# Ledger of designs, part 115: designed miniproteins, single chains, continued (3)

Each design is a single chain, and the fold is of that chain. pLDDT is the mean over its residues in the fold that is shown.

## One batch from the design tools (miniprotein)

Design m11998
Fold by ESMFold2-Fast:
Structure m11998 (fold): chain A 63 residues (1-63)
Amino acid sequence: SMAQIRRDVLMQGARNIGDTTMQQLIDSLTDDQIIAVYDTIVTNPQPLTQQQIIDIIRQANAA
């Protein structure tokens, strides 16, 4: 699914930087939340910091 592809991309990113907190947060997201998070990240005109990505994931999980 498109959600699974996006989830795998986000998870690989978290693994590449060694962020276990980000990995756990990604695992907690629904497919709709994964799509929203991914789209927010890829449409951002500036490179996001690790903390900014975590904050986006937390905001999605709270919705």
Scores: mean pLDDT 80

Design m11999
Fold by ESMFold2-Fast:
Structure m11999 (fold): chain A 80 residues (1-80)
Amino acid sequence: SLDELFEKLLELASTIGQGDNAKKVIEEIKKLIKEGKYKEAIILLESYSTGLVMQAYLEGRRDLADEISELEKKAVELIE
């Protein structure tokens, strides 16, 4: 489910010190979805995930970057 994907995104973001920020961004994405603003939800998810992927690469966590990228793709498919 989308909620399970967001829980996993929060877990992954927390491993690189982004847990508090991820929680706030995920809640905003959920709010946009609830309001029917799917395009805005996708844009926010993609922008945030891009930042997490870049941070993971900079920290030498290519495994984490790849996992976040796949999770983003799956979440976008469920929002569309």
Scores: mean pLDDT 87

Design m12000
Fold by ESMFold2-Fast:
Structure m12000 (fold): chain A 83 residues (1-83)
Amino acid sequence: SSELKEQIIESLKRMLEEAKAHPDKYPQAVIDLLETMLESLENDDSVEEMEKKLKEQIEKVPEEYKAGMERFRDEFIRAWKEL
């Protein structure tokens, strides 16, 4: 639904602001991933296109962050499919 989509966009914007405010806690890769998710939603990308963009972004991050980002991606896509 449009309303649920707007709530997800607002949540991503808040997370992005928090990540940018705490560079000691959140590496640039987290910011890049959140920006990719936000852009995909705002551009009305398909779930398939979003999954592709997120996969490409995660492949570029250091190994120690990949597992966490993959879990976050999977949870985000699951929530998106419920729209």
Scores: mean pLDDT 78

